Designed miniproteins, single chains, continued (5). Designs and how they scored, part 30

Each design is a single chain, and the fold is of that chain. pLDDT is the mean over its residues in the fold that is shown.

## One batch from the design tools (miniprotein)

Design m17080
Fold by ESMFold2-Fast:
Structure m17080 (fold): chain A 62 residues (1-62)
Amino acid sequence: VEEAQKLFKEGKYEEAKRLLEEELKKDPDNAEAWRLLAKVYGALGEHDKANEYGIKAIELEK
């Protein structure tokens, strides 16, 4: 998730989203990737997806 986090900090939300979605296809239990994806969707104004993915991250981290 380090590269996606860097892209997010640079404001490259679409690139961060693509990279995170690819990471989650190979490792769907990666809570850090779900949390960052939630932040990306929040920054893009997609609050429903941001909430859904944020909950997913919390559930995976207990």
Scores: mean pLDDT 81

Design m17081
Fold by ESMFold2-Fast:
Structure m17081 (fold): chain A 69 residues (1-69)
Amino acid sequence: SELKKKLLETIGRILALIGEIFELERELERLREVDPERARELEEEIEELRRELERLKEEQKELSKQLDA
């Protein structure tokens, strides 16, 4: 089923993005004490990735509904 493949691919992308966000949050915590300006830039990058994550989670939700229908 194409829907199952797309759902699994979307889940994979979500997991990869969560991992990236966690890695960047670790760097952010380190940078806040050393380079506050770079920390601010990284916060903005993390916010953009969190918006992408929200989009992917909504896509996963819709694909899951279609699969259950």
Scores: mean pLDDT 86

Design m17082
Fold by ESMFold2-Fast:
Structure m17082 (fold): chain A 55 residues (1-55)
Amino acid sequence: SELDELRAIAQQLRAQGQDAAADVVERVADLIERGEVVPEDLAQQADAVYRAVAA
């Protein structure tokens, strides 16, 4: 599931010492799990993290 993928990414970031980036991804995962709307600014921050991990 998308939630499981987000949790895995956050865990990988923490293992690399990227605590701030992991926190952003975990916040998005928590909002999705609760059925809450992800704010646009937070979604943009998470997207930037995903692009950095994919590079």
Scores: mean pLDDT 80

Design m17083
Fold by ESMFold2-Fast:
Structure m17083 (fold): chain A 55 residues (1-55)
Amino acid sequence: MDEEIDAMADYHAAVAGLPRDALRETLRQARKAAEEHPEYQPEFDRVLADWRAAR
């Protein structure tokens, strides 16, 4: 999981020119929120799917 989050953060930071560390932390918090609140899982799944499609 962390490896996938690192890859996602690195890719989006490179493409959008955003700070990698901040994006990585945001993705980690989004995943944790989805695990604690299943209603947020679809949003996280969409972000993950977008990253996989771009890869």
Scores: mean pLDDT 65

Design m17084
Fold by ESMFold2-Fast:
Structure m17084 (fold): chain A 73 residues (1-73)
Amino acid sequence: STIQPISEEEVKRRVEAALELIEEAKELSKDPSKASKAAALLTAARIEAVALGLEGAEEAAEEVLKKVREAEK
């Protein structure tokens, strides 16, 4: 069994935070003047997904990354 160095509560909190960034980015992307800020938030969520994967929360990382890719369209 894979031992995860972070708790399930920590994983959940970080996933929720990353998903919130993605939703904020989607809202900001409706305004062309805020496109760069929206892109920065999606980048932050992507970095968090990579960090979660490196810390053993691979399924959570894939979920966040999928949402980032969907928001970039």
Scores: mean pLDDT 82

Design m17085
Fold by ESMFold2-Fast:
Structure m17085 (fold): chain A 67 residues (1-67)
Amino acid sequence: LEVPEEVLRELAEKLGLSEETVRRAIEGAYRLLKEGFSEEVVIQLIQKELGLSEEQARLIVETAKKL
């Protein structure tokens, strides 16, 4: 999955994270969604892996769903 650089920059600025962290989070969320995990489970897994809040993880999952 190739994530648009503009999307990475915008989310990194909004969430206070690095572009690399956002890229990894979006790619991870996209992979888990494609594997059939529910959105709520993906949010929890992204929170655990990256130490994000529920709000941050939810925005990342929403972005991954649009790709």
Scores: mean pLDDT 82

Design m17087
Fold by ESMFold2-Fast:
Structure m17087 (fold): chain A 51 residues (1-51)
Amino acid sequence: SLEEESKRIKEFNKKIEELAKTDPQKAGELARKYIDELNRERRRRAAELSK
């Protein structure tokens, strides 16, 4: 859903920002994971819309 996607983006953005302050390397890894998660969410949403 659009609301869920928006919420997730906001949460991850904050998490990455905080991590970048203490561990930029870990923040980079989390960012990559986030991209993968976004791709999963996008695919899930597409599947739901096709119902």
Scores: mean pLDDT 76

Design m17088
Fold by ESMFold2-Fast:
Structure m17088 (fold): chain A 70 residues (1-70)
Amino acid sequence: MKKEKAFKALEEGSLQAARYWQTLWDTDPARAAELAREAVKKGIEEAEKYLGEKFPYTLPPAAPAAPEAL
């Protein structure tokens, strides 16, 4: 039930949620990284932005920006 709690916590954006995820990251970074990827798969873009700030390697590369005309 660790993944489900982390996803819901990130989606709700509560302080308790943030601490839960931070604790996971500190004790088991591999699990925290997995949760980030799973959250992105579920379409939780807020999780992608939030988690990407701590470890961008966890997330797949974002779509390339559209080429701008010079």
Scores: mean pLDDT 55

Design m17089
Fold by ESMFold2-Fast:
Structure m17089 (fold): chain A 72 residues (1-72)
Amino acid sequence: MEEELERGAIAVALAVALVTLKETNPEAAKHVEKALDALEAGNYEEAAKHLEEALKLTPDDKVLKVALERLK
């Protein structure tokens, strides 16, 4: 339950960040979408890789940093 709740909280936070990124940085938004798809599939390693690519485009995004740290 705790692991699933934590993963769900990460997914919600990323979905909210994605709404903003689609307007401000569409390239980073594509990587966040791939990370969310990987999370839904249970591929946490792939989700982390996509978040690392998004962070290269938005290095000051604290939501993406926290999500990546929790997935590692």
Scores: mean pLDDT 78

Design m17090
Fold by ESMFold2-Fast:
Structure m17090 (fold): chain A 69 residues (1-69)
Amino acid sequence: GAAAAREATREKILRAARDLFQKHGRENTSVRQIAEAAGVSVGTLYRHFPSKETLFQAVAQELAKAYEA
C-alpha cells in the first residue's frame, strides 16, 4: 500500500544519508548527493525530510535504535 511505499522511500533516503555522512562527514555531504545515492529527486527527499538537519537527526535516531539491540 501507499504507507509501505512511503516507508520504503524513507528507508532508502536514511540509508544513503547514513552511508554518506559516515564516509564524508556531515559538512562534506549535500542533500543533492543524498538524493542521487537514494535514487530519488531532491523534491522527494525534502517531502520526507524538510532540511539536512532533520535528515541528520533521523539518521542519529536510526543509529541509536541499532544500539538498543
Scores: mean pLDDT 79

Design m17091
Fold by ESMFold2-Fast:
Structure m17091 (fold): chain A 97 residues (1-97)
Amino acid sequence: SPESEEIFETLLSLSDEEFEKIIEQQKALLEKAAELARSQGDEELAELAERLRELLEKILEARKKKDEEELKKLVEEFVEVGTEFDRRMEALHDRLA
């Protein structure tokens, strides 16, 4: 995917400190999204947020191991799961509006 390639190249351009900071910030946002989803009874959306958080942990470990092949694979999976998560979050937002 062009989007996953662009994200992968952007992540490779970051320092280790910047990379870790972005991952931890994204994990915190996903934890809040999972809590919101559960409060609304949307367990499937909460599970998607938890899966994305787990993928971010794996992405950080792949970076630390300098496993570029695994990092690229995990980023591709993150973009795929993230697309479904975004669609579900938009639907939840529309229901709450």
Scores: mean pLDDT 84

Design m17092
Fold by ESMFold2-Fast:
Structure m17092 (fold): chain A 72 residues (1-72)
Amino acid sequence: SLSREQVLQKLERLAKKLETIDKELAEKARELLERVKSGEISTEQAEEEAHKIGVEYASLVSPVAERVGLAQ
């Protein structure tokens, strides 16, 4: 499992990468980041949601993107 700091870093990187690919998914990543910062969602729940966003991102760019550690 990821630490809170690692989840925040993953979400920031996903949001930044998604801004030029899918604005809706980028906004979803930013909203999740804010929910983690506000304590509305637990680190464990945020890790699961971040994983789902990472899988969606991987599907949008190329089949090899999954191997870059986005699908964990």
Scores: mean pLDDT 76

Design m17093
Fold by ESMFold2-Fast:
Structure m17093 (fold): chain A 72 residues (1-72)
Amino acid sequence: SLDQFKQGAYQAISDLGQQLAKQAGTDEAKKAADQSVQQLKKDLDAAKNLDEVKLATNKGANDLQDNIDKAS
């Protein structure tokens, strides 16, 4: 179902955020990861179809990396 794809996407990016925050080892990076994951959750909740879920997921992964890099 669409909800299962949203859940899978959220879990994958959340796990990535945890790993990147741990690697960076700063509170700023942890906060950036948490905020990026929260934004992805909002974008996924707004997605109406699988194409929008894929777009939100790709954007979320890119934003997560960029936000952690800027915080580090």
Scores: mean pLDDT 86

Design m17094
Fold by ESMFold2-Fast:
Structure m17094 (fold): chain A 60 residues (1-60)
Amino acid sequence: SLPERAGRVAGRTLAEKGYSDEELEAAIERMTAQLKAAGYTDEQIEEFVEAFRRAYEEAR
């Protein structure tokens, strides 16, 4: 899905930039707030976050 792909790209990008776990959590909070404001569903936001976390750990 689009949210899953966006999450993977975002997670990989943050890992490549050397973000810490603390910076990752702050980024997730900002991105989920933006997605909610843009009208995404809770399920779509959850899918984005799950893909984001997985991609970050895999690219680390």
Scores: mean pLDDT 84

Design m17095
Fold by ESMFold2-Fast:
Order: sequence, then structure tokens, then C-alpha cells
Structure m17095 (fold): chain A 66 residues (1-66)
Amino acid sequence: SDEELEELAKWLEEEFGIEGMNVETVRGLITLLEELGEEVTKQFLMKEFGLSEEQAAEVVAKLKAL
């Protein structure tokens, strides 16, 4: 639901300091994970948002739990 995506976007912003996180961005990450897999999604998170490998893996785990 949009509510779950909004909650995840807020968590990402608060926990990792990612400015501009919103439902649209979270949906894009879910699509990226489904189409290109976990490794590509982790690399994107590290490059785009400056996350460590461990932080990117945590985000992927949260996306998979949706």
C-alpha cells in the first residue's frame, strides 16, 4: 500500500539521511530490485545515496519484506 511505501521512505530519510525520499522513489527501487536483482540495487543505493554496502543490504532486505 502507499502507506507502507510512505513509512519506508520516511525510515530511509531518518535512518540514513537520504534527502528527497518519497513513495515514487521507493517504487522505483522495488522495480529495480525485481527487474535487475539485489546486486544492481545495492550498487544503485551506494552510488546514488552514498550508502555503505551494509546499509544498502539492509535497505534491500526491507524492500523484499514489502
Scores: mean pLDDT 82

Design m17096
Fold by ESMFold2-Fast:
Structure m17096 (fold): chain A 63 residues (1-63)
Amino acid sequence: SMAEFVAAAMELAKKIKELEERGDQETVKFLRDAFFRAQQEKDPARAVALLDAAIAEAEARLK
């Protein structure tokens, strides 16, 4: 679970960087807010699910 969280967080960080390079500041804000919510989530399964949802949104924006 902790390994899954770290892997998802690293993947999200890569996609945030790509979106920052594209100048998509609104999507970057949304994704960073999702990351902070995931860090505050007490349930590890929900925390990973929040990161996975954010990754999916980032992938959709990166096309």
Scores: mean pLDDT 84

Design m17097
Fold by ESMFold2-Fast:
Structure m17097 (fold): chain A 92 residues (1-92)
Amino acid sequence: MEEDREVVRRFLERIRAENRPVPPRSTIDPRLIARVREVLAALGVEAPESVVLRLADLLQRGSSSILDEFLAQPLEEQTRALVAYMIVELSR
């Protein structure tokens, strides 16, 4: 749990540092926005809506079987999938 929170914090700092324009909510799957919020809340991480929208946009654009599997799985598996995605992205 602690290590997962540190990974999430580093990834969110990276998203914030990139100073990317906030994607319009209408261009993102609302299920994905809701799930990102639920995962961050489960990890005890507070994030402003702009960061949630950027993260959801990155997941939606990410070419991966992970996105389809992520949306189909229960919250615990979604949390694991999101943390794994963040670890991979941070290692680039």
Scores: mean pLDDT 68

Design m17098
Fold by ESMFold2-Fast:
Structure m17098 (fold): chain A 93 residues (1-93)
Amino acid sequence: SDLEEIIKLVEEYGAKINEALYNEDYEEAKKIAEELIKELEELLKKTKNEEVKKEVEEFIKKAKELLEKEDFEGLVKEIQEFYGKLIEIENEL
């Protein structure tokens, strides 16, 4: 399902961002986060579930704002919150 693909993407990219931040590689963390946003924008084009679309759009907007501020702690928290919301939606389907 599109939702399962989004969940896997967020989990994989979230882990990579956490690894880059652990190594204090903020340029790599930013690059990985920008790649996550781009992949989510592409998945959004084929996603038909309106609740999933809304959550993805809200996450993309917040993630872009956090990256502009270089707020990597806020970005990690936002990724964790987004992942939790996606799991809740999956459990209701």
Scores: mean pLDDT 87

Design m17099
Fold by ESMFold2-Fast:
Structure m17099 (fold): chain A 95 residues (1-95)
Amino acid sequence: MKPKIALVVSSDPEEAQKKAEELIKKGYKVVLVGGGTGDSAIRAATEAAKLLIDTGMKEVVATAPGSKVLSEEEAKEAAKRIEEETGAEVELVIL
């Protein structure tokens, strides 16, 4: 069975955490992206996903909440990189 990872993109940490808890109950491991843009944020999300798979943790905050967050296209690129590098099934959630 493929690992299930949810990539949650939100600048609101309270909404992001609530969504993460719901996804964990559904059997997902959760990567939270609260801030950052471009390749550095995409890389942080990918490394967080690898950490979840390698350690058995259920949740990692890849980037702290900030005034800028991944665009929809950047979030899709991050999800694709996670799938390619980990083999996981990725659910993308933009709040």
Scores: mean pLDDT 82

Design m17100
Fold by ESMFold2-Fast:
Structure m17100 (fold): chain A 90 residues (1-90)
Amino acid sequence: MLKTEEGKEAFFELVAGSLYVMSAAIYEKLNTKEGLEEAIEHLEEAIKKYEEAIKYAKKAGDEELKKQAEEEKKAAEERLKEAKEKLEKL
């Protein structure tokens, strides 16, 4: 399915976004102001990576990869909101 350069880039950006989300989850578990600030930065980077994945998936005509990137972006945006709310309470 990754037969185009755009398809390969979409997949790479999707994986990069997922790694940032995983990193953010580790920082959130520290339950510190510093950890939440790092988690927020990593979630913002994940969202940017998913945006690039969506753009490349559209260029590649890969509707499944586009849908997956859109779903993961939405999940990351919700987690970013939660992390910001937790930071305000510390």
Scores: mean pLDDT 85

Design m17101
Fold by ESMFold2-Fast:
Structure m17101 (fold): chain A 79 residues (1-79)
Amino acid sequence: SKAEELVRLLGRVVDLTFAGRGQSPEAQALGRQIEELAKDPEVAALLRHFEDVYGRRVAAGAAPAEAARAALAEARALA
């Protein structure tokens, strides 16, 4: 599904970001693919849920990598 594809792409972007490659051409290409998928309202809602979970966990004091893993797990369960 498009939702499963979004979670797959988000996982790759998260891995690249924590490897210090978040601004790489590969990460930028993945970002463009996510933007195209997010034209679907259901995919856009799942992306917003990922961002909301990540933001809440970081605000509560979680390390960014831990927050991103938790947000990915929740998005994967909903996909």
Scores: mean pLDDT 86

Design m17102
Fold by ESMFold2-Fast:
Structure m17102 (fold): chain A 65 residues (1-65)
Amino acid sequence: MLSEEELRKIRETLEEERRVVEELEREGKLEEAERGREVIRIAEEALEESESLEEFLELVRARLP
């Protein structure tokens, strides 16, 4: 299982990415915002399926466009 520190860092990164997506939407950069949402979705799904940081990173790399 991912350590509490690894989970915290991943969650903090996802929270920051969500904030960036909101800013992109506010600026009318809809295509960039959509790409950001897709990255967040991939990372959230990978986090749910992974039991280690290495597995998480492998799943994210495999699923990113």
Scores: mean pLDDT 80

Design m17103
Fold by ESMFold2-Fast:
Structure m17103 (fold): chain A 73 residues (1-73)
Amino acid sequence: MDAEKYLALGKELAAQGKYREAVEYYARALAIDPNYAEAYAALGELAASQGLDAVAKAWYEKALAIDPDFKAA
């Protein structure tokens, strides 16, 4: 399974409220591609959904460090 498939599975799990499992799949995506800006953004969205604004900001900053033109949709 590639990084893109792990990101997709993580997003599906997050939509189901399985946040811990979603984080694990995002981590697996990053283990395959450490420069996967979308996976860091997905971690930021997950943190923001839980009210962890400082954590969310840190993940978004990481995504931007990898892809300066990155914009969360």
Scores: mean pLDDT 79

Design m17104
Fold by ESMFold2-Fast:
Structure m17104 (fold): chain A 68 residues (1-68)
Amino acid sequence: SAAERRRRFARRAASLLTENGVPSEVIAEMVARLAAGVPPEEVIEWLAEEYNLPEELVERLREVLEEV
């Protein structure tokens, strides 16, 4: 299901972002958006634009999305 895919993405993305020093408040907002039904691709774009994540980290998030 789409909800289960968002939940799996949230868990893996939160772990990846934590390992790369992204603030817990940003990660919490990401998880909240995913829980509210925002598509993972839109969440990745939001993180890239609003929090200026490194391109390498954005690419890793897209890889996680393909695995879930």
Scores: mean pLDDT 86

Design m17105
Fold by ESMFold2-Fast:
Structure m17105 (fold): chain A 81 residues (1-81)
Amino acid sequence: SAEDYIKKAREALEKGDYEKALFYAGQAISLDPDNVEAYRLAAEAARKLAEKSDGPTKEVYQKLADRFEARAAALEAARAA
């Protein structure tokens, strides 16, 4: 379930396994595309990967984190309307 992947993503983030965290958060998004928590976890994992990277790889992860964060914000705004 999406909840199982969210749990795995959180565990991976706590262990510093940011690539696994991004993978599991991505799986949660695939199962539940409106899950705000999954996008927040994916954004955090991508941001951590950007911090560990340089050059073009850093830029890719920064853009990925920004995109997930924007989607989470849009979903929250839609729920408030």
Scores: mean pLDDT 87

Design m17106
Fold by ESMFold2-Fast:
Structure m17106 (fold): chain A 94 residues (1-94)
Amino acid sequence: MEKAREARKLGEKALELAKEAVKVSSKETLPRAIASALRAIGAIFDAELAERLLASGDPRKQAIGERLAEDALRDARIALEDAERVLEESKKLG
């Protein structure tokens, strides 16, 4: 459950940075900013699903939830790094 919660927090942070990147984007960086936002949304969704599976009380569902939480955490970290990069690039390009 801790990994799912961490994934959700990182995904939410990535989404906020991606939204900021969209606001300050040029025509060149806008598609990448939008793509980063969509990746962050996906990581949040998987983290929320993992939390539900882990809370189910069913050992089989909990096992699936643990794997999904690990995958969501990895994806959230990638989404955060990508959002930080596209935001920095968008700010430099004006």
Scores: mean pLDDT 84

Design m17107
Fold by ESMFold2-Fast:
Structure m17107 (fold): chain A 58 residues (1-58)
Amino acid sequence: MSWMERVIAGLRRLSPEQLAALGAGVLALQATLPARPSDAELAEFTARVEALLDEVMA
């Protein structure tokens, strides 16, 4: 399964509290991105979002 399919499937299983925590975490991660992120910076952001999803689902 692609990372996107895994993330979407994970989001569907989250409680409202877990979804809010994930949303807050993603917003915090977005704040660390430069105005024009490189492909490498976007890949790192994606990896951190996946790690955050795994943490919230634990």
Scores: mean pLDDT 73

Design m17108
Fold by ESMFold2-Fast:
Formats: sequence, C-alpha cells, structure tokens
Structure m17108 (fold): chain A 61 residues (1-61)
Amino acid sequence: SLESMARVITVHVADKLGATEEQREKALEEVLKWVKENGDKIPSLEEAARALYEKALEVLK
C-alpha cells in the first residue's frame, strides 16, 4: 500500500540523514498526512515512490 511505502521510505530517509527519533516520528506523521490527501492523485507506483522520497526529504530538512 502507499501507506506502507511511505513508512519504509520515510524511515530510510530519516536513517540516512541521522534524524532523531522525534524528527522521524514527526516526518512520518507529515508524510502519511500527505499520502492521505494526495495518494489517489498519483498515476503510478514509480511516481508514488519518487514523490514519497521527495516529501520525506523535504520534511526532514
């Protein structure tokens, strides 16, 4: 599911950036909210992965 993909990608990006547990949880909340609002607008699984990676990176900056 998109939610499962969002969790995996967000955790991966957070770990890569050395984010704290609090930053990881905050980012996950924001990415999941974005998925709920925009998931049905994404045309493919490949585009979903790209968008989720970009959103996770944006939130964790």
Scores: mean pLDDT 81

Design m17109
Fold by ESMFold2-Fast:
Structure m17109 (fold): chain A 81 residues (1-81)
Amino acid sequence: IDVKKLIENAEDVASWEELEARRAALTEYPAVFKVGDELFVEVPRDKGAEVAKKLIELGYELIEVLPGADRDTLTLVFKKK
């Protein structure tokens, strides 16, 4: 999975309500959303560590781990340093 390409094609999300709607409608993982200065990355739990490592290598800092759209997914929050 090309995480760099996912970041380049990430959709801008203007509100938390829009982010929740986008997450609920996801059929492909991982998915990346831009929320202001932050990246919200929806991932399967078993892929969270792999995806986080790739974003850290690209110069992003993991600032928060949130529950995902369901029990089998996570939302990882990153900020560029």
Scores: mean pLDDT 78

Design m17110
Fold by ESMFold2-Fast:
Structure m17110 (fold): chain A 64 residues (1-64)
Amino acid sequence: GDAERKEELLEAAERIVRGGEKIGAKELGQRYADEVRELLEKGDLEGAERVAREAEKELTRIAT
C-alpha cells in the first residue's frame, strides 16, 4: 500500500545519501534525497519515485 511505498522511498533516500558519500558526491546525493523526502511530505509518491530513479542513474554515471 501507500505506507509501504513511502517506507521504501525513505529507505531509497537514505541509500542515495550513502551512495553519494561513497563516490565523493555527498552534496549531490543529499540534494536528491531532500527532494525525494519533500515530495513524500507533499504526498507525491510518483514524483518521489521518479526523482529516486533519476538519482540512482546520475550517481551510477558519476561512479563509472
Scores: mean pLDDT 83

Design m17111
Fold by ESMFold2-Fast:
Structure m17111 (fold): chain A 82 residues (1-82)
Amino acid sequence: MPVLVGIRIRLPSREAAEAVLAALRALPEVEELDAVITAEGDEAVAHVQARTADLEAARRVAEAARRLAAEAGGEAEVFIPG
């Protein structure tokens, strides 16, 4: 059953946000990914919605998002319905 993963990622720059989004799009668990990057002062916030095949894939995407955000000096807030 497909699962939509909502992710809000706060990052220190637009360049960091673009890099994290490129890495997320490359994940095999991601079927589709829609994202909008907004500027908040000197920071960038990526608002992401990723489509995954199932809850297990959704959890892997959530963990990847948190890891990638942390490595880029930011943080990710993830919402998985279910």
Scores: mean pLDDT 84

Design m17112
Fold by ESMFold2-Fast:
Structure m17112 (fold): chain A 114 residues (1-114)
Amino acid sequence: SAVDKAVQAARELLKSDEDGATATFEVEIDGKKYQLTITIEKKDGKYIVTVELRDVETGQVLAKATAEAESEEDFIREVQALVSLLLAYGKKDPLTGQPITVERGLALLEAARA
């Protein structure tokens, strides 16, 4: 699954001896292809995670979310949560029947983290 690919990428990023690393891979949402980018930044004893969903055809960033993690285990958990929520962006909202917007996807992500 795309979530499993993201978790594998997160584990590889943690093996880097550098303060910053990025992994990019292709995901498919309801038959359409996107690029998902995971960035780790090690700063002040914390891990800053940024997950970005990009349209392959236009190069446009459709959704982006950032979180802080205080441990390697928390970093992997945040990646799994952020990716799962961003993948909902390409799916229909069960309440409205319309595609999930960037704003709706980000709101769902913030609600899940609160």
Scores: mean pLDDT 71

Design m17113
Fold by ESMFold2-Fast:
Structure m17113 (fold): chain A 64 residues (1-64)
Amino acid sequence: GGLPTDAEILRVAGEIYLGLGNFYEKQGKKEEAANSYRKAAELFRQAGDTEGAEWAEKKAKEVE
């Protein structure tokens, strides 16, 4: 198999930050959750995943 692309690596990083945002949200840490979701959105945008970025931005706004 080939090596992962930069876009694939960024998408996986975005998924990790989504998980971190969800973890902080469940802990009641709204600011940390929002920051993690915003980081995920930036990573998804850089990966070309517009739908993932929009969803992560919505999650950040919902927990703030």
Scores: mean pLDDT 83

Design m17114
Fold by ESMFold2-Fast:
Structure m17114 (fold): chain A 58 residues (1-58)
Amino acid sequence: MQKELDQRREEAKLEASKYGLDLMTEKGISSEEAGLLATELFREKMEEIRRELEEKES
């Protein structure tokens, strides 16, 4: 279980980083705001991962 969590966490980090970069390049969002939005997306992804792993264990 822990290894699967680690892999999905790394995927979530990459997706959040891409999202932040897209906001900066496509929307002209500041790096500070893009970083905040990327962090929020990462948190949402981590909650989804946690729920899915709990369902799998059930």
Scores: mean pLDDT 78

Design m17115
Fold by ESMFold2-Fast:
Structure m17115 (fold): chain A 63 residues (1-63)
Amino acid sequence: SMKDELLRLIGEILRLIGEIFDLEEKLKKEKDEEKKKEIKEKIEELKKEIKKLLEQMKELDKL
């Protein structure tokens, strides 16, 4: 059902937000500039994935 799909998308978004928080914490402790860049790139990829999931939510029946 649309309701079950919406709850699934919300769950995925929350999971990705949690992953971003973990990566931000890892970034605070990282001293290697190359590894910092890699972590920042992963955070940006996760943000793009959240944006795609939000667009899927819009397609299902509005914000």
Scores: mean pLDDT 85

Design m17117
Fold by ESMFold2-Fast:
Structure m17117 (fold): chain A 66 residues (1-66)
Amino acid sequence: MVEALVRLMELSGATENAREIAEKVVKGELPASVEVAFMVQAVGRLVENPDDEELRKALEEVRKQL
């Protein structure tokens, strides 16, 4: 899950601290709303660019592991 969330955050324009944030979300140290926020941002970008296969695959990987 951490790797899929990191990839989704990177493709959504996340900062260099994506891995630390992803690990904290998975451990329950950050609320699941942080993860949902990145998913919503990714969906918004995918609506604007429906042919972005990498973003679509990253979003699907996170969805499968939730």
Scores: mean pLDDT 67

